Designed miniproteins, single chains, continued (5). Designs and how they scored, part 71

Each design is a single chain, and the fold is of that chain. pLDDT is the mean over its residues in the fold that is shown.

## One batch from the design tools (miniprotein)

Design m18449
Fold by ESMFold2-Fast:
Structure m18449 (fold): chain A 87 residues (1-87)
Amino acid sequence: MSLDEVIEKIKEILEEAKKKFPEYSEVMEKGLEIAEELRKKGEAAIGKAAYEFMKIVGELIENKAPKEFIDKMKEVADLLLEYDKSL
């Protein structure tokens, strides 16, 4: 899977999550900003992107966000970590 495919898949997950959980739209906007930064900087930034999404997951768990939403954000973080391991 290419970096561009990973970024598009992340954007798809974030778009789906935003439609289902509009109350978390601000978190989704942060996620989209992370994805755009990753697109600009390339593979060297993937570790930072994964870390930023892991931070989002941790904050959502602390704030008792819906499990489905936490699972979607964890899916994004796991996708980035899996791609990083493939490099």
Scores: mean pLDDT 82

Design m18450
Fold by ESMFold2-Fast:
Structure m18450 (fold): chain A 88 residues (1-88)
Amino acid sequence: SEIERKLEEARKRFEELQKKLDDLVAKYTPEILKLIDEMKAAREAGDEEKFKEYWEKYNEILKQLSKVYAELSKVRTEIDKLEAELRK
């Protein structure tokens, strides 16, 4: 059926996005931890410019992760609706 095809396509997109998120988390986890330590050190030293630099890098990473999370949430909602439609 058309609904079954759409559900299969949505599940495939969800799996691809989950893999993308896992890859980004694996890539950025050591960078995030380093940035947190660097931000703490800059704050303790009173180096406002260095703190701002690290904070901006940290937020750019969070922004990238948040975009993929938002896409996953949208596809999950689509899957839920398609599954509900199949149950009719």
Scores: mean pLDDT 88

Design m18451
Fold by ESMFold2-Fast:
Structure m18451 (fold): chain A 79 residues (1-79)
Amino acid sequence: REKLLKEMIEKSKTKVEKPITLELVFKLASSPSSTAKIPKSEAELDEGERIVYEIALSYFDLDGDGKIDEKEEEFLLSL
């Protein structure tokens, strides 16, 4: 999982010029369940998918709105 996420981050750096900042990752990781209730259809996510989605939000939320764009969601589905 960690290796896959690191590769996704590296690919994001290649595909996008501005990857997720450390501050954003730290903020989302410190309060993922309280402040960043991702996504609205939480019941559709499995336990493992939920964890990956929250981690991916921390790494792929480039706009910093606390949500993952459709493009970023495709990365999660490709896992």
Scores: mean pLDDT 48

Design m18452
Fold by ESMFold2-Fast:
Structure m18452 (fold): chain A 102 residues (1-102)
Amino acid sequence: SAAAQAKIQALDDAYAKMKEIIENSGLSDEVKEELLKLLDEMKANLVALINDPSATEEDILAELGRQAGKLLMEGIRLNVPESVISEIAGVILELAKTIRSI
């Protein structure tokens, strides 16, 4: 559907921004690989849910929240700077707002 395509585009745009933040952050390669793995898992899970005709917007936003929590908490565990965590959180918040507007 047009709505599903728009949500996937918003997710793809958010993914690209978060990937750029991580890759340009100055973090070690090991930390970058761990965060990018979590980001890839988030994208895969959200794409599957957006393409599920039984899934509601509430289901998509709940999964986004769960994946965001996992990514941000692992960032804290890996001692990622607060500035990088805040940039990623900002992208996720804008993604949630965009999904809600579709």
Scores: mean pLDDT 89

Design m18453
Fold by ESMFold2-Fast:
Structure m18453 (fold): chain A 80 residues (1-80)
Amino acid sequence: MTLFSATATTPEEAQAIEAEIRSLLSSLGPVSEPVVEGDTVTWSAPGVLKDGTPVVLTVTATLKDGEAASLKAVLETQEP
């Protein structure tokens, strides 16, 4: 289930999204190695909510002409 989803187009918006996600999490594991697929770069990290629920944070940056045009962060429950 998706708990949080937000899109940023500036570094300031990305920092605000990070702060919001950190407010929901009790812990966040190591960020994965970035995966480049076409015009997108994706990172993921395992996390735990403050109530103990395991989650996955996925961050996708969309590139235009080699520069980041937007960044999307999604926080989902870790269900098999």
Scores: mean pLDDT 75

Design m18454
Fold by ESMFold2-Fast:
Structure m18454 (fold): chain A 104 residues (1-104)
Amino acid sequence: MEAERLVEEGRELLRRGRVEEAGRLVGEALRIDPLNPEALELMAEVYRAQGDEAMAYYFLGQAYILRKDYEKAIAYYEKALALDPDNELAQRLLDYAKRQLAES
């Protein structure tokens, strides 16, 4: 699929240190398929390469939500909120993940 090709191209750009170009392609992949855990994981790598650890943890949390690994999602959202406590979306997704575990 087109989104899968963009993820592969973005991964190769990131491997070559072309961080901003990788971010653009991965962002386009997520625009086409926002529920792609591989693209979310790669976007986390892009943010980490840019020094934005809070956003890196936030995107890892989203990837683990899609993998239904709610314990890991909680851990990453808590790390994201420790660095950026004003991220209201991360707080809402943390609450969602905690509710999913409570119903298990």
Scores: mean pLDDT 88

Design m18455
Fold by ESMFold2-Fast:
Structure m18455 (fold): chain A 71 residues (1-71)
Amino acid sequence: DERLRKIFKEFDKDGDGVITREELTEYLTEKGVLSVFDKDGDGKLSDAEFNSIQALLGMRRTGVITFEDFM
C-alpha cells in the first residue's frame, strides 16, 4: 500500500527500513504529540512507551518497528 509506505518513510528518517525509538520521537515531536507519551519531560520517548506502542499495535517486540510491522 502506497499510503502505508509514505507514512513509514515519514517515521524512517534515516532510510534504513526500520523505525527506531529516536525516529518515532522525532515524528511525534513534529506532530506536537510527544508530550502525550513523554512522561520524563525530557523531549524523548522512553523504551517503556515505545514498547507500549508496539504492544498496542500488535507488533513484534524487537525494539524497532519495521515496514512489515507497520502493515
Scores: mean pLDDT 62

Design m18456
Fold by ESMFold2-Fast:
Structure m18456 (fold): chain A 62 residues (1-62)
Amino acid sequence: MSEEELDREVKKALAILKLAVTKLAHPEYKDFIDEAMDRVLQTEDPEEAMKIADEAVKKADS
């Protein structure tokens, strides 16, 4: 595994963790966050994965 592949996997795992924590804090956004988690799992771009997580967290916190 390359360092780039490892970094991608770590960033995707962190994105999923952020979404899981946000879903526990804001269960009313469960469906929206579940959709965001699916998008994170389907993307190959770690920056896109982080962006998806950050946007979902921002929406739940607003």
Scores: mean pLDDT 79

Design m18457
Fold by ESMFold2-Fast:
Structure m18457 (fold): chain A 83 residues (1-83)
Amino acid sequence: SEEEEREEREVWERAGRMLDRVVSLPVDAKLSREEQEEAERLIKRLEELARRRIEELPDTEEGKRRRLGIEIATELEIGLLRA
């Protein structure tokens, strides 16, 4: 739905900002405890959105490719947010 699309965009925007923060850190620096907790909340939200999106996909070749893309993108984001 339109509401779900806006919510998804907001979550991805927040995840992108967190990733930019992580990538910008010096090698010996770590996220604060508060930032780590925010990253974990984003991870859970990304997993929820990915599952919801996958459930809405059709059983077509295009749907299967879209599912694979969502799974890869979600796992990549989670891995980077946990780094």
Scores: mean pLDDT 79

Design m18458
Fold by ESMFold2-Fast:
Formats: structure tokens, C-alpha cells, sequence
Structure m18458 (fold): chain A 86 residues (1-86)
């Protein structure tokens, strides 16, 4: 829906700002709140998305771009599957 697309776009900008500021706690908070607002997302699906996002940020902070890309890919795939259920 247009509302979900708008939500994800706004959250992407806010998360990006937090990550650039290296405020990873804020980035995770915004990401969790956004995932919880996706219609039909279960608590388990939200926690899996948040865990992948945390691992991606940890890899980025460590300079492990290979692991960061893998976690990002898994995150994007899971998010796409969740959105396709609607």
C-alpha cells in the first residue's frame, strides 16, 4: 500500500541519518518501530528483521563489508517476503 511505502521511505531516511551519526541504538530503535508498523508482521518476524539489522550494523562498524552485505541481502529478502504476504 502507499502508506507502507511512505513509512518505509521515511524510516529509511531516519535510519540512514542515525547510521551516519554512528548512533546505532537509535538506528535499531527506528528500524524496530517501523517493522512493528508493517501490517501482518508477527513478533517473531520483527525480531528476526531486527537481529539481521543489528548484525549488519556490527559488521559495518567492524569494517567487515562482506558480512554486512550478506546480512543486508538476508534482511532485504525477508522484508520482501513479508511485504508480498499482503
Amino acid sequence: SDEVIALLQEASEQVGEAVRAKDYEKAVEIFRETMEQIPGASEEEVEELVELFRKMLEALEAGDLESAREYHRKLAELLQELLEKQ
Scores: mean pLDDT 82

Design m18459
Fold by ESMFold2-Fast:
Structure m18459 (fold): chain A 72 residues (1-72)
Amino acid sequence: SAMLKEIEELYKKLKPEDQEELEKKVAELEKELKEKYENADLSDPAVQEEIKKELEERYEWIKKWLEEKLAK
């Protein structure tokens, strides 16, 4: 996806310490997503669509964080 490619390009420009911070933040976002959908029916198309939207929103947040980090 275009968003993932943009995130990968931004990630490559980060210093090692900033890459570690991003990895920690990604782990936090993964935990939040797992907790939110722990009891959800993952076979439901409506739930699958909701998860896709949540992932898109989280990727957008990561991209914004990366852009802000690189602007400093």
Scores: mean pLDDT 78

Design m18460
Fold by ESMFold2-Fast:
Structure m18460 (fold): chain A 69 residues (1-69)
Amino acid sequence: AWEEARELAAKRAEAAAKRDWESFLELSRRLRELARRAPPPPTEVEREIADKLNEIGDRFEKELKEKRE
């Protein structure tokens, strides 16, 4: 699950670099869905890291939409 999240995050970054915003938004959606289904991490540190990664992704997606409006 964590490895899958990292892979999706990498693909999302690549889509952003290519300015493929449709793929970027779809990959962001998949990352959020994966996070909801991922087993809880065993430590508070790992949980905090996972939460921060999801929050960063969501904030970046919202900021992208606002800048394009």
Scores: mean pLDDT 68

Design m18461
Fold by ESMFold2-Fast:
Structure m18461 (fold): chain A 113 residues (1-113)
Amino acid sequence: VKEMLELALKQLEEALEYLEKALEYVEDEEAKEEAQKHLEEAKKYLEEAKKALEEEDYEKALEYLKKAVEHLEKALEVLKKVIKEEGMPYLLEAEISLGLALINLGVAELLLS
């Protein structure tokens, strides 16, 4: 369980970094602000997940990582609608990292059940 949750955390941190880079390719200030709010919430949940992992509270870590996923997915949806072509590779990398994280979270959830 621990290894899958640690991999998911790393993959979600990578998705966050790619989405933050994608913000540089957005001219729509309202959409940029909306996406940024979701990225800030995701960042908070990733920090809480990291603390839960250090305390070996794997159920709590899973809960926080799932909340981080929700906010990263919302940021991705906003950015997809407004991003310039030059920024598209960063969204694709974020989607790949999110997909890998979801697989690791799914395995962790199955093992905790």
Scores: mean pLDDT 88

Design m18462
Fold by ESMFold2-Fast:
Structure m18462 (fold): chain A 67 residues (1-67)
Amino acid sequence: MSVRDLLRALAAYFGLTSGPLATDEQLAAVEAILARHPQARASLEAIPDLAPDSAEGPAARFLLRDV
């Protein structure tokens, strides 16, 4: 899952505006950081509560707090 897809899924889940949550430059910066920290990327992608069939999880709240 891309960072953009993840952020859009979280926004949709919380009923936020359907517009983009971040600029393409901000998303590219996050992707670059995650590429340098593969354990962090794997941890984010392995959060089962963010899967399409999963309920809201506490991790989603932490990811959205600074959006």
Scores: mean pLDDT 54

Design m18463
Fold by ESMFold2-Fast:
Structure m18463 (fold): chain A 82 residues (1-82)
Amino acid sequence: RGEELLAEARRLVEEMKKSTDPEKILEIGRRLVELALEAGVDEKTARQALYGIEKAVKEGNFEEAVRIAQDLLDEIERVLAA
């Protein structure tokens, strides 16, 4: 289960990197946050990541949205490895 969740999270981050559609980036970000919560990432970290992605998308800063998503993926990997 953890391996499949991690593979899905990695695919979502790669999909976000290839997108220039703000709605799609936000949908991917929300799904990644759901996976983070399923993996056991704490609610505060997950909520801050969601807020950051939503703010970055509103500001047109897709590079920042990807950076936050990558940081959240790194946290998912850390939690699943523990």
Scores: mean pLDDT 86

Design m18464
Fold by ESMFold2-Fast:
Structure m18464 (fold): chain A 86 residues (1-86)
Amino acid sequence: DDVLKRVIEQSRKNALDSLQETIRLTTNPDAIKAAQQALDAFNKGDYRSAYDYALQAADLSTGRARSAAGTAAYHAELLAKLEEKL
């Protein structure tokens, strides 16, 4: 399904970009670590772990960094649910 492939690729790209934005904006080393763990999980296709780590990065961040990590968590949850259908 070309539509499903496009949704997966776009969602993954948006999540990775958002996590990199979180790493750039946050000064909290624990938030940086969580965001890096979320990036690693996304690269491995482990969207459930990516969701947990992205939420942790959001909770440890403020302002735009928190919003970026929250966006990554949203996309991780979407990708995890789509994997259950594949």
Scores: mean pLDDT 86

Design m18465
Fold by ESMFold2-Fast:
Structure m18465 (fold): chain A 61 residues (1-61)
Amino acid sequence: MDLSNITVADLTTIPGVGPAQAQALVDAGLTTRSAVFRADLTSVPGIGGDLAAAIRRALGL
């Protein structure tokens, strides 16, 4: 996973992240590790606390 350019394909490798959730994250501007680190992922439609934790873990946060 590229830390500076997170794509829909990168996000869909995370368990529980489908294409719709991955697209919503990219559309929300969560395309860098730093953006994900600072964001409240649970504010993104379709992203719950467990999925937010899985995304952060996959990005090494």
Scores: mean pLDDT 75

Design m18466
Fold by ESMFold2-Fast:
Structure m18466 (fold): chain A 69 residues (1-69)
Amino acid sequence: SAEEEERIRKLAESMPRSQLAEIREQIDTGKEMLKKLKEQGADPEVIEKLERQIRFLEELLRRLEELFG
């Protein structure tokens, strides 16, 4: 949503460039965890929540890279 995009933009603007590495690591760790949960047949609700968190971090990272690139 436009409100979510605005929240991500403001969050990105408040973060130092040093956070880029941390966000990348969180995305990578989240994706590995997601694959493992899907393989184990985990609760779809848990999987969906993690997928949303990963998408949020990916959008945040994209905006940070735009600001610092």
Scores: mean pLDDT 80

Design m18467
Fold by ESMFold2-Fast:
Structure m18467 (fold): chain A 95 residues (1-95)
Amino acid sequence: MEELIEEAKRLVEEGERKLAAAKSVEEAMEITKEYLKKLREIWEKGNKHEELEKLILYFYMRGLHRIEQLAREEGLSDEEIAAYIEELSKFLQEL
């Protein structure tokens, strides 16, 4: 279990670095979805451990924040930003 938590923490750190480098909302959406899937695979392998679930939720929130930041910088409307947030929320629910 400790090794899986360490692996998940490394994935979160890698994902955060990629999110920081993302230049568009679409790129940030792709990165967030990719790393949420990878974290979910570790969570399943770790028998749905609470610490792994917390890391998934943490990374989801970090992705959401970066997407919102980039969308505002691109001049997207509140409605367009809400649509991206809804898409990511549905993706998390379907993991």
Scores: mean pLDDT 87

Design m18468
Fold by ESMFold2-Fast:
Structure m18468 (fold): chain A 109 residues (1-109)
Amino acid sequence: EEVLRKVAERIKQADDDTREALAGKVTVYVALELLLEKGSTTIDEVRARAAERLGVPEVPRSALGAAITYLEDKGLIKRDGDTLTRAASKEEIEKALQEVRAAMEAELG
């Protein structure tokens, strides 16, 4: 994904505030991708994949927590312990994915 590649490159040169904002958006994006693909995921899977996509050893705990809260608040997931299950339609998840992508592109510009 070109947008995620550009985000990973920007993070290497970004200040702490920009880095945290981008990490949060990538974490939401990754969670939404996993929910579209599989209908459910785990916090550990989201964390690991987001770290991989960002090119960092670990996603900030604050960014991960904020991303999960955002998804719950929008009614996109149901959380049962570490398991995240899609609570919205595929169309709603796809719309949220496009909104996060647009937000990442705006942060890069």
Scores: mean pLDDT 81

Design m18469
Fold by ESMFold2-Fast:
Structure m18469 (fold): chain A 110 residues (1-110)
Amino acid sequence: MSPAEQLLAEVEETAKLLAEGKISVNEALQRLAEVVQRALESGLSPEERLALADGMLKVVSEAVREALEKGTLSVLEAATLALQSTGLVQDLRISVRSGKAPEPIVIRPP
């Protein structure tokens, strides 16, 4: 199993526990932040980081929807989770962007 697949499995487990009301929003956010930190530090390829970002967004969004439908999360808790998890997803995406070739010196064409 690839490191990216392992990290996504942890995201899926965290989302499931949150949707079932077994963990708090703060605990879920802490676990998601740890997953992102490990992804950034583990030498995942740009493609693996993007796949993890997309998977994380999908899994968390679905869990928030289910938790709201079940009454497991308040609207405020759901909003907090959505905003913070979107930030974590953007951190993964930005890490891919920052890994591009060196920025060319801006020379305006003559």
Scores: mean pLDDT 77

Design m18470
Fold by ESMFold2-Fast:
Structure m18470 (fold): chain A 86 residues (1-86)
Amino acid sequence: MKEEAIKEAEKILEEAKKRAEEVAKTAPPRAAEYARFVVEQIPKVLEELKKAVESGEISPEEGVELAREAAERALAGLDAAVAAAE
């Protein structure tokens, strides 16, 4: 069901956003800057995924997969930014 898939995508992306918010508060300046970018981008990604699923442009399953991929990419980027911060 489209509504259930959208809620799953919301949960996945919201968890990634919460981690980014913590990194933005506690990490060195360069990592915090990337984290703020992630916080701003996640709501936009979610909105586009909602529209694509609701319009039938992508399947509900594809919407959840894309949300998971976006979250994993964001989290990997946060980890890399923290590791690279001097």
Scores: mean pLDDT 82

Design m18471
Fold by ESMFold2-Fast:
Structure m18471 (fold): chain A 85 residues (1-85)
Amino acid sequence: LEEEANRLIEKFKEALAKTLGEEVAEKTAEEMRKLFNSDEEPEVVRRALEYLAKMAESYGNEEAAKAARELGEVAAKIAERRHEA
């Protein structure tokens, strides 16, 4: 799951950089990592990642949007496992 999350964040950064440039993509990916590693409720994390996905879509970047949404699903799965521990 951690490897999958890192791969999705990297895909998001690479895809977004093609549209908005490396500096914006790096800052946005850093915020995604911070959000993903937060103790926020999974629904809150997913909603925030959905806003990033919509931002990417507004710039015509479907790949970045897809990666952000998939990361939200990974965050939800990790939180479910923590609740069972």
Scores: mean pLDDT 76

Design m18472
Fold by ESMFold2-Fast:
Structure m18472 (fold): chain A 103 residues (1-103)
Amino acid sequence: SMRKEIEEWIDKELERLKKEGVFSKLEQIVLLLRKAIEEFTDSQLAEAEKVIAEKFGVSLSTVQRIRRLILEGATVDQIIDRLADEMDPLAGGELIRRAVKRA
């Protein structure tokens, strides 16, 4: 099953990111998508986007927006800063920035 293989890949990558000190939810999403874009076919990437959206409790449109920003050449930090401000202006944006600075 493609979905099961994608779910197992995401779980392994999340454990790796946590071991590397990446605990920010938004940074995890950005780094997972960046790697998925590099490693997956278009159909596998579409499935990975759905699994990431479900696992992190974010909209599929948010995940697709992150993918577009990566493809436009935005850095991880630039994507995190932009989406922090869009997901939760003020309090949430500040909390995400602090989490990223600690990672």
Scores: mean pLDDT 78

Design m18473
Fold by ESMFold2-Fast:
Structure m18473 (fold): chain A 97 residues (1-97)
Amino acid sequence: TAASRRVMYVVETEEGEVELRNVTEDPTMSLEEARALAIETARKHGVAILVESAGGVVDVTVFDKEGNVVAELRDEPDHVAALERAFALAVELKEKE
């Protein structure tokens, strides 16, 4: 089964808006490579979200600034709802710094 993986972080813009930015250059990277990138991104930017899409479902993992997994959503059929929930958690974590 071909999986697609994306690593993203939360940025506050100069206008005070919060947005997700993608750091993934190769969406076909292995799970090990994607997790390593997510941990590095979380340490650099305060939080990271790893999204894995396969077979019409999505897995979403949220990493804190120390590279710890703080939230995990699995086999979510609603990709938008899963990402919105992860984004809300990521924003809360970044605001606590």
Scores: mean pLDDT 81

Design m18474
Fold by ESMFold2-Fast:
Structure m18474 (fold): chain A 64 residues (1-64)
Amino acid sequence: MADADALEAETQARMDKIYQEALSKTIEEIEKRLAEHEKNADTVQARMEAVAYRKALEEKRKAL
């Protein structure tokens, strides 16, 4: 599954970078970015970023 492995690895790396960047932001900044991404949810990229930001927001809120 060379093609599937390569595609999944690239997607995972990109999502991980977005997730880590979201985790470095404040809850307020994450909420603001998430709202903007929800307005642009028509693209696959916007959906991926929204999912990553939402996970980071939930994790940050659990820490409170």
Scores: mean pLDDT 72

Design m18475
Fold by ESMFold2-Fast:
Structure m18475 (fold): chain A 78 residues (1-78)
Amino acid sequence: PIPEEVLEKRKLLEETVRELFREALADPATRDLLDAGALVELQQRVAAAVNPHLETLSDEEIRERAREVFEEFLAERR
């Protein structure tokens, strides 16, 4: 069984990614960098980078790592 704490951290990660994506879509400077598949690709990239470490990361560290991956994702699309 997956520990409840890990499930809560996964939920936080997913919510953080969705919030970052919504903010980017609302910003004219980043909106045109995001296509119809971008959210799914971003979710997969963040999951691959963060999920192996979720058990040891604090909520703030999870949010920070998600932001780092998102910044790299946007930089690749510029």
Scores: mean pLDDT 79

Design m18476
Fold by ESMFold2-Fast:
Structure m18476 (fold): chain A 76 residues (1-76)
Amino acid sequence: MEEARRILEEVRRFVEKLESMTDEEAYKFLKSEEGKRLQEAVFEALSLADQNPDLTELREAAEKAIEVLKKIQEKY
């Protein structure tokens, strides 16, 4: 499933990018067009994982991304 792999890589890169930023930079990035698109990719990943229980890596990556997003939003 090529689409699931693409989304998984996008979500993983998004988390890495957010973790490399300061909390303020990460918050501002999430408000940008790119940040909004990547947030949509996280929710798409969750939706796909919910429909396909075998996509455990996709679910784990999406859940980690949501956890990182919550930490940034709670801090700012």
Scores: mean pLDDT 80

Design m18477
Fold by ESMFold2-Fast:
Structure m18477 (fold): chain A 58 residues (1-58)
Amino acid sequence: SAERQRALVETQRGLLSIARDVEVRLMRRQGVPQEVIDARVAQSQAALAELDAQAAAL
């Protein structure tokens, strides 16, 4: 059902958001340049936007 699919997409979005925050924290601790971190965050935000679009289309 659309409701079930939306719930799964929302769960996936939440998990990706948490994974991004953990990855950014680890990259900062490892001394990764801010420009590289910014690029990774942008990539993650694009993936989250895709999930938001999928949820909105349901």
Scores: mean pLDDT 86

Design m18478
Fold by ESMFold2-Fast:
Structure m18478 (fold): chain A 80 residues (1-80)
Amino acid sequence: SEREKAKEEAVKRLEEFKKRIEARLGTSDPVTAASLVQIIDLVEASLLADDGLTPEQIREETKRALEGLEEVLRQLEAQA
């Protein structure tokens, strides 16, 4: 179904962002890296548990989550 595909795409994007966090912060700030990974895991769990979302809503929520995470990562890099 389109919902299942949207969830698969969301998980793939979130997992790719986890790898980016590990690459960027894993050595310099492993505690912050672990915290951001935990937030991503919670977002994935929330999206997978919600059977009421449309494919469009799943894509929009994933986009907003990634935008928020990118902003946090940018702010952390600016503090160095």
Scores: mean pLDDT 82

Design m18479
Fold by ESMFold2-Fast:
Structure m18479 (fold): chain A 55 residues (1-55)
Amino acid sequence: STEELVAKAAALLREQGASEEEVARVSKAIRDFGNGKPLSPEEFAAVVAVARALA
């Protein structure tokens, strides 16, 4: 589910030393993607990078 992906992504980013601001931005991008909202190229790239890391 989208929320499971958000939880896993947040955990991965925190382990890699990402800021809470970055975790929040990526979490929003994943939720927006899951809801079919338009994403910027930067937001879409972040979602793809996280999805690849968790695959």
Scores: mean pLDDT 81

Design m18480
Fold by ESMFold2-Fast:
Structure m18480 (fold): chain A 67 residues (1-67)
Amino acid sequence: TRAELLARAEEALKRAGDLGSPEQFEAVRAAAKGEDAVQQLAEIGSTSDPETALAIAEAALALEKAR
């Protein structure tokens, strides 16, 4: 369901926050609530370390499926 996809996105965003810096987590949270959430998350992910980038990509994918 859409609610399950949004819950997956939130869990992936939490993982990204645990792996990245507090500043990166704030940027990720702001991007996820924005108009171009999927695009902005992909941009942040492209400049992150591989583990953080994977968590951000998981969040972006879940948000895209929830549209």
Scores: mean pLDDT 71

Design m18481
Fold by ESMFold2-Fast:
Structure m18481 (fold): chain A 72 residues (1-72)
Amino acid sequence: SEEDRLRAGRLVNEAYEAWKAGQKEKARELIDEALALTPDDPALWRYVSFKAAELGEKELAQEYRAKADALA
C-alpha cells in the first residue's frame, strides 16, 4: 500500500542515519524491516542501493541494485 511505501522510506532514512552513527546492526535491522514491507517495489530497492553506495558499501549496493533490476 502507499502507507507501507511511505513507512518503508522513513525506515530506510532512519537506517541511513544509524549507519552514519556507526550503529550498523541497527541499520541492517531497519533496512530489513523496510524491505519486508514492500519487497516487490523496485524503487525501494534502488533507494536502498543508493544509500548503501553513499556509505561506501559497494557490494551491498550492487546486491540491492540487482534485486531492483530483476523486479523492473
Scores: mean pLDDT 81

Design m18482
Fold by ESMFold2-Fast:
Structure m18482 (fold): chain A 100 residues (1-100)
Amino acid sequence: SALDEFNAFLSELNAELIELINSGKLTEEDLERAKERLLELMRKLGISEETIERVEEIWEKAIEEIKKLDPKDKKGQIEVVERAMKEIYVEAANDFARKE
């Protein structure tokens, strides 16, 4: 299903970002690219523009929270990413439920 494809993408993106955090290589550019990939997939899967706007807001808040953390606070960065991914999944799942 489209939701299964979206969930698989979020799991892969989460793993990729956690690896960048653990290696100390995560950049703001990586977070912006993650946003672009996420929004592109959401549009491809037919998620509503209203839901896409909410997801963009969730991710932008996550970027700002990560920027306020100590760059050595890997646990804090991971917790922000995982929280954002969970919120994004809920928004997408609710959008798909409204269409069926």
Scores: mean pLDDT 88

Design m18483
Fold by ESMFold2-Fast:
Structure m18483 (fold): chain A 75 residues (1-75)
Amino acid sequence: SPFEEKARETEKELKDLLEKNKNTLSRKQIAAKAGEIMIRSLEEMIREVEESDPELAEELREQLRALEEQLQKIE
């Protein structure tokens, strides 16, 4: 599934981010960068599915909104 492939790519990017930056960036900085990666992945998934599965697209948009709110709390 293109969705599962994208999810695996995102997981790998998040793992690489943490491993490469755990000693150089703060937890807040890592969380902010992780949030940006996850937001981009969700936006791509929404675009992929919005015509074929509008209900799933709407659920992903709600997840995107929740993630954006979480990211805004990271100061």
Scores: mean pLDDT 80

